# Designed miniproteins, single chains, part 37

Each design is a single chain, and the fold is of that chain. pLDDT is the mean over its residues in the fold that is shown.

## One batch from the design tools (miniprotein)

Design m1347
Fold by ESMFold2-Fast:
Structure m1347 (fold): chain A 91 residues (1-91)
Amino acid sequence: GEEAKRRALEAGARGGRGALAAAPTAAQGAAAAIAAIGAGVGAALAGLRGDKEEAERVAEEGARAAAEAAGSEEGRRAAEEGAREAAEAAR
């Protein structure tokens, strides 16, 4: 329950920080960080409901949005990794 939620939020925050650091501009970094954090939160909420499939879908959608916003390969990898960890934490 709460532990899975905390881990998903932490994973999203890590992905957001990585995407922000790797982004070419502050605006792209902020957008990528918001998307990655949103993925973590959404996955955590779905996990609390026991909806593993929704948690995975939300994490994947957020990772893609963050990767597109980041505008760099490093940002894309950070966002994808954060979303994967969030989905695993929600299990």
Scores: mean pLDDT 69

Design m1348
Fold by ESMFold2-Fast:
Structure m1348 (fold): chain A 105 residues (1-105)
Amino acid sequence: NAKEYFEKGLELRKEGKVEEALEYFEKAIELDPNYAEAYFNLGLLLWGLGKDEEAIEYFEKAIELDPNYAEAYYYLGGLYKLLGKEEEAKKYFEKAKELDPNFKK
């Protein structure tokens, strides 16, 4: 099922098998297109590969599916800041802090 593919993707990521982890997260979202956490983890891997624009799209999809996904907002803020988009970055960081006060620290 989608969860099993997602969990295998997490294991592969821990082992540094980035390409294989991507395939398993892609399979998880293929089986469950509403799997916000799988989109988020795909975004993390894409960011690690230097695919910043693709990472943004996956993080945006994660927050669309789960509007309370504080961590996804935080990473979006970080990526927009790296792109020099300070106003967008600020909005995402503030949203992350509103949802989870631990991001203020």
Scores: mean pLDDT 86

Design m1349
Fold by ESMFold2-Fast:
Structure m1349 (fold): chain A 62 residues (1-62)
Amino acid sequence: SELQKKIAELIAEELRLIGLEIELERAKKEGKEEEAKKLEEEIKEIKERIEKLKKEIEELEK
């Protein structure tokens, strides 16, 4: 089912987001400014993918 695939993708992206947010906090505490910047960019991209997946799931639930 396409709906089930999108839900699985959403769960995977949400879990990855949590992991990256933990890594970002560690990078900030360690003063790794360039690494923190890269992690912030990756977090932004994942948040955009999550919002897109949520919209696609809403359309499939009609």
Scores: mean pLDDT 86

Design m1350
Fold by ESMFold2-Fast:
Structure m1350 (fold): chain A 85 residues (1-85)
Amino acid sequence: RPPEFSEAERERLLAALDEAIAAMEEAGASQDLINLARLIRRKIAEGRLTRDEAASLLAMAAAIAKLMGDEKSAELLREVADLAG
């Protein structure tokens, strides 16, 4: 897989991340986790992250969610991380 996202890959990743953020908001996830997910989304949308960087940051966000006891947010963010990398 190339390090850069194609247009279609970026679109699918952003759509998946938007769905994950919406689900996190509905579930009452902490504002810090929502803000972190939104920051990662912004960097992906700006073309500032490679595929591996996006996957790593989303996986780190999922690990933070799990450490905070938010298993649902951890699962959602891990699914998006797996889609990215």
Scores: mean pLDDT 85

Design m1351
Fold by ESMFold2-Fast:
Structure m1351 (fold): chain A 92 residues (1-92)
Amino acid sequence: MLEELEEKIREAKEKGDNLTAARYLAKLGHLYYLQEKYEEAKKYYEEAIELAGDSEITPSTLKQLAKVYEKLGKFEEAEEYKKKAEEKEKEL
């Protein structure tokens, strides 16, 4: 499954499909979060947000990133990402 997600991310990036790449990156981040590999989860969620920009997956990805920052003991950053997610949801 991990190798399959990495392959799908690469293919989406090669095609310039940033939103599809961001969706798979968010899934990869979630898998690392479930394994308690929070630094890896952070990396993949941050990359997903960068590629997604202002998209339908951005509020939920920001919320997941906030949870990762909480697990890393970075409570100020976690609160900032949580607020960003809430503001993005209000724009819809």
Scores: mean pLDDT 83

Design m1352
Fold by ESMFold2-Fast:
Structure m1352 (fold): chain A 93 residues (1-93)
Amino acid sequence: MSKVQLIEATLSMALMAAAVSKIAARKAGDEEKAKAAEEAMDLVVEAIRAVREEGDVERAVRLLEEAAEIAEEAGLEETARVIRRAAERVREL
């Protein structure tokens, strides 16, 4: 598998993890977790654009690390883990 394909898959998984956490939190009535998941999702989308449209790897890594921190602080441990993995993969570019 190419390095680019692995990064694309990892970024897609990070976005999905944040989206799933947002839906689950909203269904549970946890507005704080839902807000954190939405903020993390927005940062992951911005990181994807930084890589795809700008080639700005450093900015993408910073955005993903910020998203992971927001998710972790909200108790979204699995989402934070997946986002950190994406940051690590992007850093390898």
Scores: mean pLDDT 84

Design m1353
Fold by ESMFold2-Fast:
Structure m1353 (fold): chain A 74 residues (1-74)
Amino acid sequence: APSREEQIAALVAEMLAALDAGDEAAFLAATARLAALMSPAERAEFVGGLEDAARREPARAALYARAIAILRAA
């Protein structure tokens, strides 16, 4: 079976592929699966990364805010 670290890496790759494809539903689905694998501390760090991404990419800020909400709800 794949390790937790391998599963996280695969889901991060899925999120990046979904962003490149403009597939918001796939991005959010991968985010929810990633959140379930993460500790509360790891989710908080990932939220920080998404907040930084939203500042750098204002066009995607609403999508990143939805991903942050998923991470905070887990």
Scores: mean pLDDT 85

Design m1354
Fold by ESMFold2-Fast:
Structure m1354 (fold): chain A 66 residues (1-66)
Amino acid sequence: IEEEIVELLKSHGLSEEEARRLAERVIESRDSDPAGVTLVLRGASPEEAEEVGKKIDELLEEAGLI
């Protein structure tokens, strides 16, 4: 699950190091909010941040975390 979140975040413009730190926070919180907030702060639209958040929530569900 961490690697899937890392690859998703990298596809939206984060570096591997940034994506990995953020994926750890997402897994620890069991919530996509940290990713959505970070993307908006980095200049993503609210719509893009929501789309990424939904994909992360699907990954968390698939892993049995939520």
Scores: mean pLDDT 78

Design m1355
Fold by ESMFold2-Fast:
Parts: C-alpha cells; structure tokens; sequence
Structure m1355 (fold): chain A 68 residues (1-68)
C-alpha cells in the first residue's frame, strides 16, 4: 500500500493526475482504511476538476483520520 502511495505522489508532482489516481486506488484496494490515500485521491480529483468526487473522498479520509 505505502509503495503505491509514494509512486502516486511522485506522479502527482509531475502533473500526471490520472496515473496518480490509479496508484492511489491500488493502495486503497490493499488497505481501504488508508486515510492518506483517500486524501491524496481527493486532491488529484480536484486537480482534474472533479470537485464533487473530491469532496466525498476527502470527507472519507477525515472520517478515518480527523487530523489530516
């Protein structure tokens, strides 16, 4: 899970948002309670203009870890 998250973060920094999203989804397939992966997925979706989905996933991240 953490290795997929790190690769996703690198792709996000390069502006490859869709590829980053795919890696965050892989991290979440391994650990659905991975709050940081939900938060990173939300930020990537917001960067692509999918703000409604981003808000839903960010809410899920905060439900799992309120200190994000």
Amino acid sequence: AEEHLKKGEELFKEGKYQEAIELYKKALAEDPNYARAWANLAVALASMGQTEEAVEYLAKALELDPNL
Scores: mean pLDDT 82

Design m1356
Fold by ESMFold2-Fast:
Structure m1356 (fold): chain A 72 residues (1-72)
Amino acid sequence: MIEEAAALIYGVGLALNEVEPEKQAEVVAWLREHLTPEQARAAVDYIATKGLDEEMKKRAEEIAREILERLA
């Protein structure tokens, strides 16, 4: 679903703001394991066109937490 892809993109953005610079490549690698480049572009376009609602933002925060815990 495009909403889940949008939450993943936003969550990855949140995680990138929290991680040390040397771990940023691992966060990007995690994203590539979950979304194709085509899905990622569609998700970015969706965010730019429709934005994120509170439910998607909450899901993104949950995803960011999962990423940060895995890379700790």
Scores: mean pLDDT 81

Design m1357
Fold by ESMFold2-Fast:
Structure m1357 (fold): chain A 57 residues (1-57)
Amino acid sequence: TKLSPEQRKKIEEELKKLIKENGKISRAQVEELAKKYNVSQSTIDKLGAKAALEVLS
């Protein structure tokens, strides 16, 4: 699963938006983003954790 810098940034932006709107990211949203960008759910989880720290900071 090769992820471009542009795709990584887009995923992080979508994750930040979801965290700001809902306070958290659901498992269904993680699965959907993983399918949309053709990455593992673990990749989305890592980016989501980073996004959450940036939103909280």
Scores: mean pLDDT 79

Design m1358
Fold by ESMFold2-Fast:
Structure m1358 (fold): chain A 61 residues (1-61)
Amino acid sequence: MLPESIARQIYRAAQRHGLSDEEVLERMRRAARDNLVAGLITEEEAEEMLRIVEELLRKAR
């Protein structure tokens, strides 16, 4: 699965629930770690997912 797709899904879900930026980043870190441990993504893709979420949060402000 593409890192951008996962990041955007987490961001949209968090926005619907009124989560803080810190809570969104925590959920993203968990998703990236779980997918990395499962061998579904690379370490670089996990880092990309975090960067995409941070940029989405920045643009929303």
Scores: mean pLDDT 73

Design m1359
Fold by ESMFold2-Fast:
Structure m1359 (fold): chain A 71 residues (1-71)
Amino acid sequence: SEAIELLEKAIEAIRAGDDATAREYLEKLLELGAISEEELQGLVAAIDAGDRDAAIAGLRHILRELKEEEK
């Protein structure tokens, strides 16, 4: 799944401190319908606040739900 790959790449970008690349992946996830605008805004707010642990936790939750829906 392209959405699963993008979620994993977004998590790795945040871990690397590459917040700009992480935001690009999040916008692509919104285009695919894998996340909502509300989820995107929450994740971007966490990144902008420097709360990378909260951003990663949010992405992991979305990744888990998506994997459960696609199986």
Scores: mean pLDDT 83

Design m1360
Fold by ESMFold2-Fast:
Parts: structure tokens; C-alpha cells; sequence
Structure m1360 (fold): chain A 60 residues (1-60)
């Protein structure tokens, strides 16, 4: 699959982890998703995923 498709799957896993209260895991998954979006040249989704990871790292 494409890098964007892989990033979307990681975003879905991150959202699930966040809903379960697993903030460290969610932050890691958002960071991995952001890296894939960045490699794909999807700067907007990369920035959003990095911001989500940063917020979660500050919460727990």
C-alpha cells in the first residue's frame, strides 16, 4: 500500500489507543503516522499527527 494508506491505519490505531487511555502508545502511533505522511509529502496531515503526539506526551 501507499505511505498515506499506512499512515491512515496508524492514525486509526492511535485514535483507538487514545480512547482506551493509552496516551503513550497513542503518541507513539501518531508520531509514526506523521513520519509516513511527511515521507509521502502530505505536510498537512503530518503536522496534525505531530501536534496530536505532542499534546498526548504532555498529558501523560
Amino acid sequence: GSLVEQAKKLDEEAIKAEKEGNFDEAARLYTESADLYRQAGDDVNAALAYMKAAILKRMK
Scores: mean pLDDT 85

Design m1361
Fold by ESMFold2-Fast:
Structure m1361 (fold): chain A 87 residues (1-87)
Amino acid sequence: MEPRSPEEEALKLFQEGSRLAIEGRYEEAIRLYEEALRLLEEVLGPEHLDVVTVLRNLAATLRAQGRDEEAEELEERAEEILEKRKE
């Protein structure tokens, strides 16, 4: 079933991913965060604040799973978006 809007679906996926991460279900949380990230980038573009929020939570979950290199790449991307928005 298609969501009412892609942005609404992305936010729902992000919220569910956050819940799973709190429960320690990191692999499932990562998959939901990655899906939310893809949808937000398609709808809002890659430099939106909602993209930054998902990138930061995905990175934190990757670090909790010991995937530090992947987390670092996402953290750097989030930092670049925030720096551009300071203008």
Scores: mean pLDDT 82

Design m1362
Fold by ESMFold2-Fast:
Structure m1362 (fold): chain A 90 residues (1-90)
Amino acid sequence: MDELIEELRKLQKEAGKILTEIYELMKNKSPIPVEKLKELAQKALDIISRITKVIERLRRGEITPEQAREEISNAKKEIDELKKEVEKMK
């Protein structure tokens, strides 16, 4: 249980770091495809929100550890894709 929550928290931190990088790109580049940066920021926020809900549900026993592992796997894929998209903007 605690290991799954720790992994989810690490993913939250990774998504938060990506969100910070996106906001820095919004501030420091002009012109930029601002709409694309806004889209990427929203994706990061959505990932953070979903992970937060998974942690809460896991703590309440509303989901199984197996379901939490699936959510972790999905979040890792989304974060990896988001990192690749942001890297292309640098």
Scores: mean pLDDT 81

Design m1363
Fold by ESMFold2-Fast:
Structure m1363 (fold): chain A 106 residues (1-106)
Amino acid sequence: SEEKIEELKKKLEEKEKEDPDSVEVADLLFELAGLYFSEGKFEEALELYERALEIYKKRLGEDHPKVARVLRGLGMVYYAMGEDEKAKELEEKAKEIAKKNNYEIV
């Protein structure tokens, strides 16, 4: 995964030069955060997920499915760090967003 991390970092740097607040930047941050989480780099994963969350909220709105995905990612990291209460709060918020999107599809 080190090679994949370096590849994503390079793509992120290129896209940040175009628009640091783009959904494409947030998508790269989200993917990179997942890889850092997989390597046990929890603090780095949190920073990347938090950046992706802010971009998605700003560009797509707080109730977008991609926001729910990031909240679940953050919850998984906090759970791995032993922050069970914080993880549960994030998972509940993600479930609320998923429920809203199910109602919008109808």
Scores: mean pLDDT 86

Design m1364
Fold by ESMFold2-Fast:
Structure m1364 (fold): chain A 84 residues (1-84)
Amino acid sequence: EREKIVLEAEIAEAMVLMILGVARVINAPQEVLDKLEELAEEAERLVEEARRLAEQGAPVEELEKKAKEVEELAKKAKEIFKES
């Protein structure tokens, strides 16, 4: 179901935002915050695209690709945070 795939992408975006929020609370270096903000903006863009594709009845495979892209951004956010 397209709605479930969009929710998966939204959960991954929420993880990026949570990591950014934690980084802000612990006063991470500005370079780390800038990188996490860039990932959060990219994740939001991909989720918006996934929602649009779902509304247009795009194939499930296209939605799955978008969800996987957001999941990869969440993984990158975790790595950036760990290396800070």
Scores: mean pLDDT 86

Design m1365
Fold by ESMFold2-Fast:
Structure m1365 (fold): chain A 92 residues (1-92)
Amino acid sequence: MKKQEEAERLLAEGQRSLENGDYETAVELFEKAAELAEGDLRAQAYIGMAKAYLNLGDFEKALEWAKKAAREGTIEQIGEVLRIIGDMLDKE
């Protein structure tokens, strides 16, 4: 398997863990995906990390990963990052 294909699999598993409320498992899966991914896929992993940490109440880490996602991501992914920041402000 190519590294990008493995990253896509880990991203899908991480997203499923987020949907199931397994935020700590989602963090682990997205971290592994980020290690293997490049470009847009890595930005997706960083967005997943930010969402997982937001749901865990770790706003400092959520913001750190959101900033990393913004540096790597497309315009659409930057929009998702802004949504995550908005959700943090609503919870603070």
Scores: mean pLDDT 78

Design m1366
Fold by ESMFold2-Fast:
Structure m1366 (fold): chain A 55 residues (1-55)
Amino acid sequence: MVPSIDELVEKALEAYKAGDLETLNKIMRLAGENLSEEELKELLRRFLQGLDALE
C-alpha cells in the first residue's frame, strides 16, 4: 500500500487528536520509508498547519 501525502496527513492528525502517539509514530516512520525529502517536508508542513487549525 502506497498512501498519498493527503492520506498520511489525515491519519496523523487523527492519531494526534486521539493522543495515539504509537500510531502517529508508525505513520511518520512509513512516510520516512516511502517518501522523498521534498514529500516529507510537504507532509510535515500540512501536519503542522492542521495542528494549528485544531487549537
Scores: mean pLDDT 78

Design m1367
Fold by ESMFold2-Fast:
Structure m1367 (fold): chain A 83 residues (1-83)
Amino acid sequence: LIKEGRLEEAEKKYKEELKKNPNNAKAWYNLGQVYLLQGKYKEAIEYYKKALELDPNYRDARSELGFLYHLMGELEEAEKYFK
């Protein structure tokens, strides 16, 4: 059980980290996870894409992108991330 205030605190933390280092792929991924847990799938996708742009070998970001595109019914887009 995740408290809503904990997600808001995490969001603030990762946004502050990204202000100091916008090339931190892990911070973009973590921000995507926060938005995913809030049910904000479109924003989560954008943050995972940013993580993958900075680190093309970021398997966790790639897996989450495939899952979210599949969940949104964008099957052709999802396929790109599962191969």
Scores: mean pLDDT 80

Design m1368
Fold by ESMFold2-Fast:
Structure m1368 (fold): chain A 87 residues (1-87)
Amino acid sequence: ELEDLKKALVYAERALYFAQKGDIEKAIENLKKAIELLERVSHPDAKKALGYLKKALDYAEQGKVDEAISNLQKAIEYLKKAIEKLG
């Protein structure tokens, strides 16, 4: 649980880094890895983070980089909240 959340946060932060650099392909790769990890976690803040990551992925696949970044930032906030409550 906590380890999956921490790994998902690392992938989400990498996705944000690559999106900000304009490397959308690597952002999408890291988004998919974060989503896969969070689909196994049963926590309210993790479920909110998952929702925002899925929105970020959709926007990134459409080339809507600014919207992808905004949703990634929201997902990261909820991931940090989940980790704080469990750790």
Scores: mean pLDDT 87

Design m1369
Fold by ESMFold2-Fast:
Structure m1369 (fold): chain A 60 residues (1-60)
Amino acid sequence: GDEKLLEELYEELTKKIGEEVAKEIIEAIKNGDYDKLRELYKKYGKEISEAIDKALEKVS
């Protein structure tokens, strides 16, 4: 479910960019804060994309 996907995404993000930034990304997703997500994606887009791919692979 969506909760499991967010949990796996948090773990993969933490490994790539650290716990603090990972929490910020997950909170922005949960709150629908698209402006914050856009800012974070500009800074960490590659790491975010790779983390999403791995999280989806684990929950599929």
Scores: mean pLDDT 82

Design m1370
Fold by ESMFold2-Fast:
Structure m1370 (fold): chain A 61 residues (1-61)
Amino acid sequence: MSPIEKRLEEILERYRAGELSLEEAEREVLQAIMDGIDREGLPEEEAVALAKRAAEEIRKL
């Protein structure tokens, strides 16, 4: 997994475990995506796809 994908999975695992509220999980996902774009050169299309996937997983819980 890329560093951004690993970070997103860690955020989702913490949310599933009840360690993060919905608002905290959404904020951390947004920050991870922004960090991926700015620091890791993540393409915008890939960032949008990762954000949609993370939002879908959060909505299931």
Scores: mean pLDDT 75

Design m1371
Fold by ESMFold2-Fast:
Structure m1371 (fold): chain A 67 residues (1-67)
Amino acid sequence: MEQYVVSGIAETEEQARKMAEAALKAGAKDVRVVKTPQGYVVSAIADSQETADKVAKAMEEAGAKRV
């Protein structure tokens, strides 16, 4: 089964943590945070398109403007 990846960028580590928590609460199977020159990239893995949509909305509500 192909996994769906939802990504967002956070300007701070605190924002990245909030986005990661929101993604997990929305049903993400796993979440990764990577520090880049553009900020903290939060990537969440979902087992279905429905879960990916919920994760994307939760991350946006937690402060993600780029997904």
Scores: mean pLDDT 76

Design m1372
Fold by ESMFold2-Fast:
Structure m1372 (fold): chain A 60 residues (1-60)
Amino acid sequence: SDSEQWQRLLELVRRVLEAIKNGDKEELEKVMAELRELKAQSTNAGLKQALDSVIAFAEK
């Protein structure tokens, strides 16, 4: 469901922030792959935009 995909996004956001805090490039790469996979699986336009924003933030 869309609700489950939003919960997954929140989990991935937490992992992005922790990976950046710790300088863990390997974990960041893994989380980025999962964010892109979630985007590919989603049909919700709002969720896709949120995922794009998180991906762009993590690439900085």
Scores: mean pLDDT 84

Design m1373
Fold by ESMFold2-Fast:
Structure m1373 (fold): chain A 87 residues (1-87)
Amino acid sequence: MEAQKLLDEARKALENGDYEKAIELFKKAVEIDPNLAEAYFLLGIAYKKLGKYDEALEAFQKTVEIIIKNNDEELRKKLEEAYKKLT
């Protein structure tokens, strides 16, 4: 899936410390799949790493909205664990 390929590329950019590239790729991923909670979550991490706290907060809020809408408690726990490892 096209959105998933962008998400995978964005994760690699994030892991390599290329936060600007990661943000660009995550934005493209959510344009294709706006229910991709993981992309919004990682977009928030990338913004936080750049000190863009307002944009990070908006991305995290969107992540929470999608999780609540889908009643996905398992994904919520998974993303909370990922946040702890990435920050």
Scores: mean pLDDT 80

Design m1374
Fold by ESMFold2-Fast:
Structure m1374 (fold): chain A 63 residues (1-63)
Amino acid sequence: MKKYKIPASTHMKSVEEGAKKLTEEYGEVEVIKSDGNSAKDLDDAVKKLHKFRKEAEKAKKEA
């Protein structure tokens, strides 16, 4: 498991795909925005994606 040290282009695709899947599967969920210009920004995007996943799961249970 990596620790905030991955190529921006590679991880960007994973984040984008995950966000789209969350919105489609669980309804409207906040989609992250990332420039992919910095490893730090990419790490933040990954964190937000995980948060969206958890929130989508909760929304699905309560909806």
Scores: mean pLDDT 53

Design m1375
Fold by ESMFold2-Fast:
Structure m1375 (fold): chain A 73 residues (1-73)
Amino acid sequence: SILDLQLSPEERERLRKGAEELVKKAIEYAKNGDFSRAASYATAAALLYVQAGEPELAREIIKKVDEEIEKNK
């Protein structure tokens, strides 16, 4: 997309790493029964993945965190 063309490789890498850390936190919150924080961190990670040009990965991590939440209910 046009937006994807405006980001440097270094900026995309920072966004991906930021998203990865947020996914990590979302999974830990889900495992600990803090489903509200799990969902919030997953949403933030998904937004960073979309900005990094990885919309399919954004969808995948939302599903993964939702599954972890359901598993820990």
Scores: mean pLDDT 84

Design m1376
Fold by ESMFold2-Fast:
Structure m1376 (fold): chain A 97 residues (1-97)
Amino acid sequence: SSMEERRREAEELLREAIRYLTEAINAAKAGDLEKAVEYARRAKELAERAHELVPDPHIEEAIRHVEEAIEAAKRGDAEAAVRYAQLAGSHLGRALR
């Protein structure tokens, strides 16, 4: 595929990842940490696929923050999970512009 096609596909994956991060944040704020982990894992998968198509350091940073959010949620730290997921979303937004 062309670079333009890869960029469009990566942008769609990043937008979907941001939607899943929003769902993860909402679940964590509601105290549903199990659901927060599931949504965050889905966001990570989409961000990793976007990075494979168009490597980007902001996507790499977002993936690390999603991993931190998942680990915080697994520990029962909802506030940390929300903070890390918000940081991840900010970095994905920078990759989109």
Scores: mean pLDDT 92

Design m1377
Fold by ESMFold2-Fast:
Structure m1377 (fold): chain A 70 residues (1-70)
Amino acid sequence: GAATRERARKLILRAIGLKLRAIGLEFQAELLREKGEASEEEIEELLEEARRLEEEAEELLREADELLSG
C-alpha cells in the first residue's frame, strides 16, 4: 500500500544520502593524498568511514527492496 511505498521511499532517500557522503569522503581522501596534506592514518580513517556509510546504505536499500517486493 501507499504507507509501505512511503516507508521504502524514505529508506531509499536515506541510502542515497549515505552514498553521497561516502563518495565525498573518498574524494576528500584522494585530494588529501594528492596534496600530501594528511597522514596515511587520517586517509585510512576517511576511507573506513566511507566504507561504513556504504555498508549502511546497502542495508537500507535491502530493507526497501524487501518492502517493495512483498
Scores: mean pLDDT 87

Design m1378
Fold by ESMFold2-Fast:
Structure m1378 (fold): chain A 65 residues (1-65)
Amino acid sequence: IEKVKNIVDILKLQYDKLPESLKKALELIEELLKDPNVTTEEIIKELKEKFSDEYVQQIIEELEK
């Protein structure tokens, strides 16, 4: 889960420069992180279900490493 939090922090530093798809993905990830029992796998699943955008796919690939 720390890897997800680190990516969120990095994206937030560049928020105004992010494509709209990444801004929406960031909002979803932050909402999911409100659940203390959420797993990285659950976050990846939700992102795959809701986004088909190339930029979000790059984030998913980074989380899967």
Scores: mean pLDDT 76

Design m1379
Fold by ESMFold2-Fast:
Structure m1379 (fold): chain A 65 residues (1-65)
Amino acid sequence: MKKIVVVGAPTEKEAKELAERAKKEWGADEAIGLVGADGKEGMAKAKELSEETGAEVGVAGTGKA
């Protein structure tokens, strides 16, 4: 099954670092960065992608809940 990670971080640098780590350590096939997004936005995007693609979707790094 295709794996996608949604990465929310306060800066682009942190989002890129988390995306690369998720690809390497979790084996994610794709990573989508949301700079400045909170956990609610990250979870909403993950749900949308899971429904659209049927992929296994994870969330990493978020602003405060």
Scores: mean pLDDT 72

Design m1380
Fold by ESMFold2-Fast:
Structure m1380 (fold): chain A 75 residues (1-75)
Amino acid sequence: MSPEEQALLEEAKARVAATVEALKDAPRADQEEALSRTAADMAREMIARGVPREVASRIAIEAVNYGLALIDAQE
């Protein structure tokens, strides 16, 4: 992963971590839905900023996986 892609990934991870933390007491289904919406919004924003769709998709997928791991760690 390029340094630029890594910076975008760290930004995305921070955003999903904030989403998961804000909803930590909510049902898992609500946390997963919020995570999916956050990932979709991030991918759209990255593409709008000129990030290639393939790169935006990879970053969104990695951020979602990170968020799901955080949800799992709450148990």
Scores: mean pLDDT 81

Design m1381
Fold by ESMFold2-Fast:
Structure m1381 (fold): chain A 68 residues (1-68)
Amino acid sequence: GGGNMPLSVLDSQLDLGTTEVSVVIKSVEEAKEFVKDYPQIKKVTLRGDDVTDEVVQAFKDAGIEVTV
């Protein structure tokens, strides 16, 4: 559509002004890709019962605060 399109490769719920999000991440690779795609994110709330220590560590290694 026309108008102001988000100039990002983010999902519609994540824009360049967003610094904190709630997400479901299933793997370390997804966590690392998320961090690379959303460098503005400083805090992540991980949703779901399948949160692994490796996913948490991947976000922490990127300097992002993690809440479970």
Scores: mean pLDDT 70

Design m1382
Fold by ESMFold2-Fast:
Structure m1382 (fold): chain A 108 residues (1-108)
Amino acid sequence: GVPLMAAEVYARQGKADEAIRIAEEILKEDPNNADAHIVLGLAYYQKGEYDKAIEYFEKAIEIDPENARAYLYLGEVYDKKGEKEKAREWYQKALDINPDNPLAKKKL
């Protein structure tokens, strides 16, 4: 939806608090919205709160196990933490879901 797209853009632009506010409002109406959890993960990643980012991306996968983006973002967070083996495992899982994902292919 348009609000989720706007929230993801805010997170990517470093407007983490705006992204969190929008995602939390979406979750009040739909607590199992996987994309809203992805936005929260991205926002906390931008704030340098990597363990919180991991929790939200893992929640997104619990809700939607076929969401390749959540696996990619888990790989990015583990890369940022210096956990290269874990990052590679998550990128591989993203490729298992979408073999034509060029970003996941580039990371392996």
Scores: mean pLDDT 83

Design m1383
Fold by ESMFold2-Fast:
Structure m1383 (fold): chain A 74 residues (1-74)
Amino acid sequence: SLEERLKELRERLAELYERVKENPTAEQIRLLFEAMELMAEAQRLYREGAPEEEIERKLREVEEVLRKLEEAIE
C-alpha cells in the first residue's frame, strides 16, 4: 500500500541520516535535504488525497534520491 511505502521510505531515510550525521560530506548533505523535501511532499500529497499516480511518481523520486544518498555513503 501507499501508506506502507511511505513508512518504509521514512525509515530508510532515518537510517541513512544516522549513518551520515557525524561527519557528512557536502554531497551527502545535499542529497539528504533533497530526500527530506521530496518525502515531505509525498506525505502531503497522500494526506490531501492526491491522485495515486501523482503520489506514486513522487515516491519514485524519493526512492531515486535515497539510492543516490546510499551510493554517496560508500
Scores: mean pLDDT 86

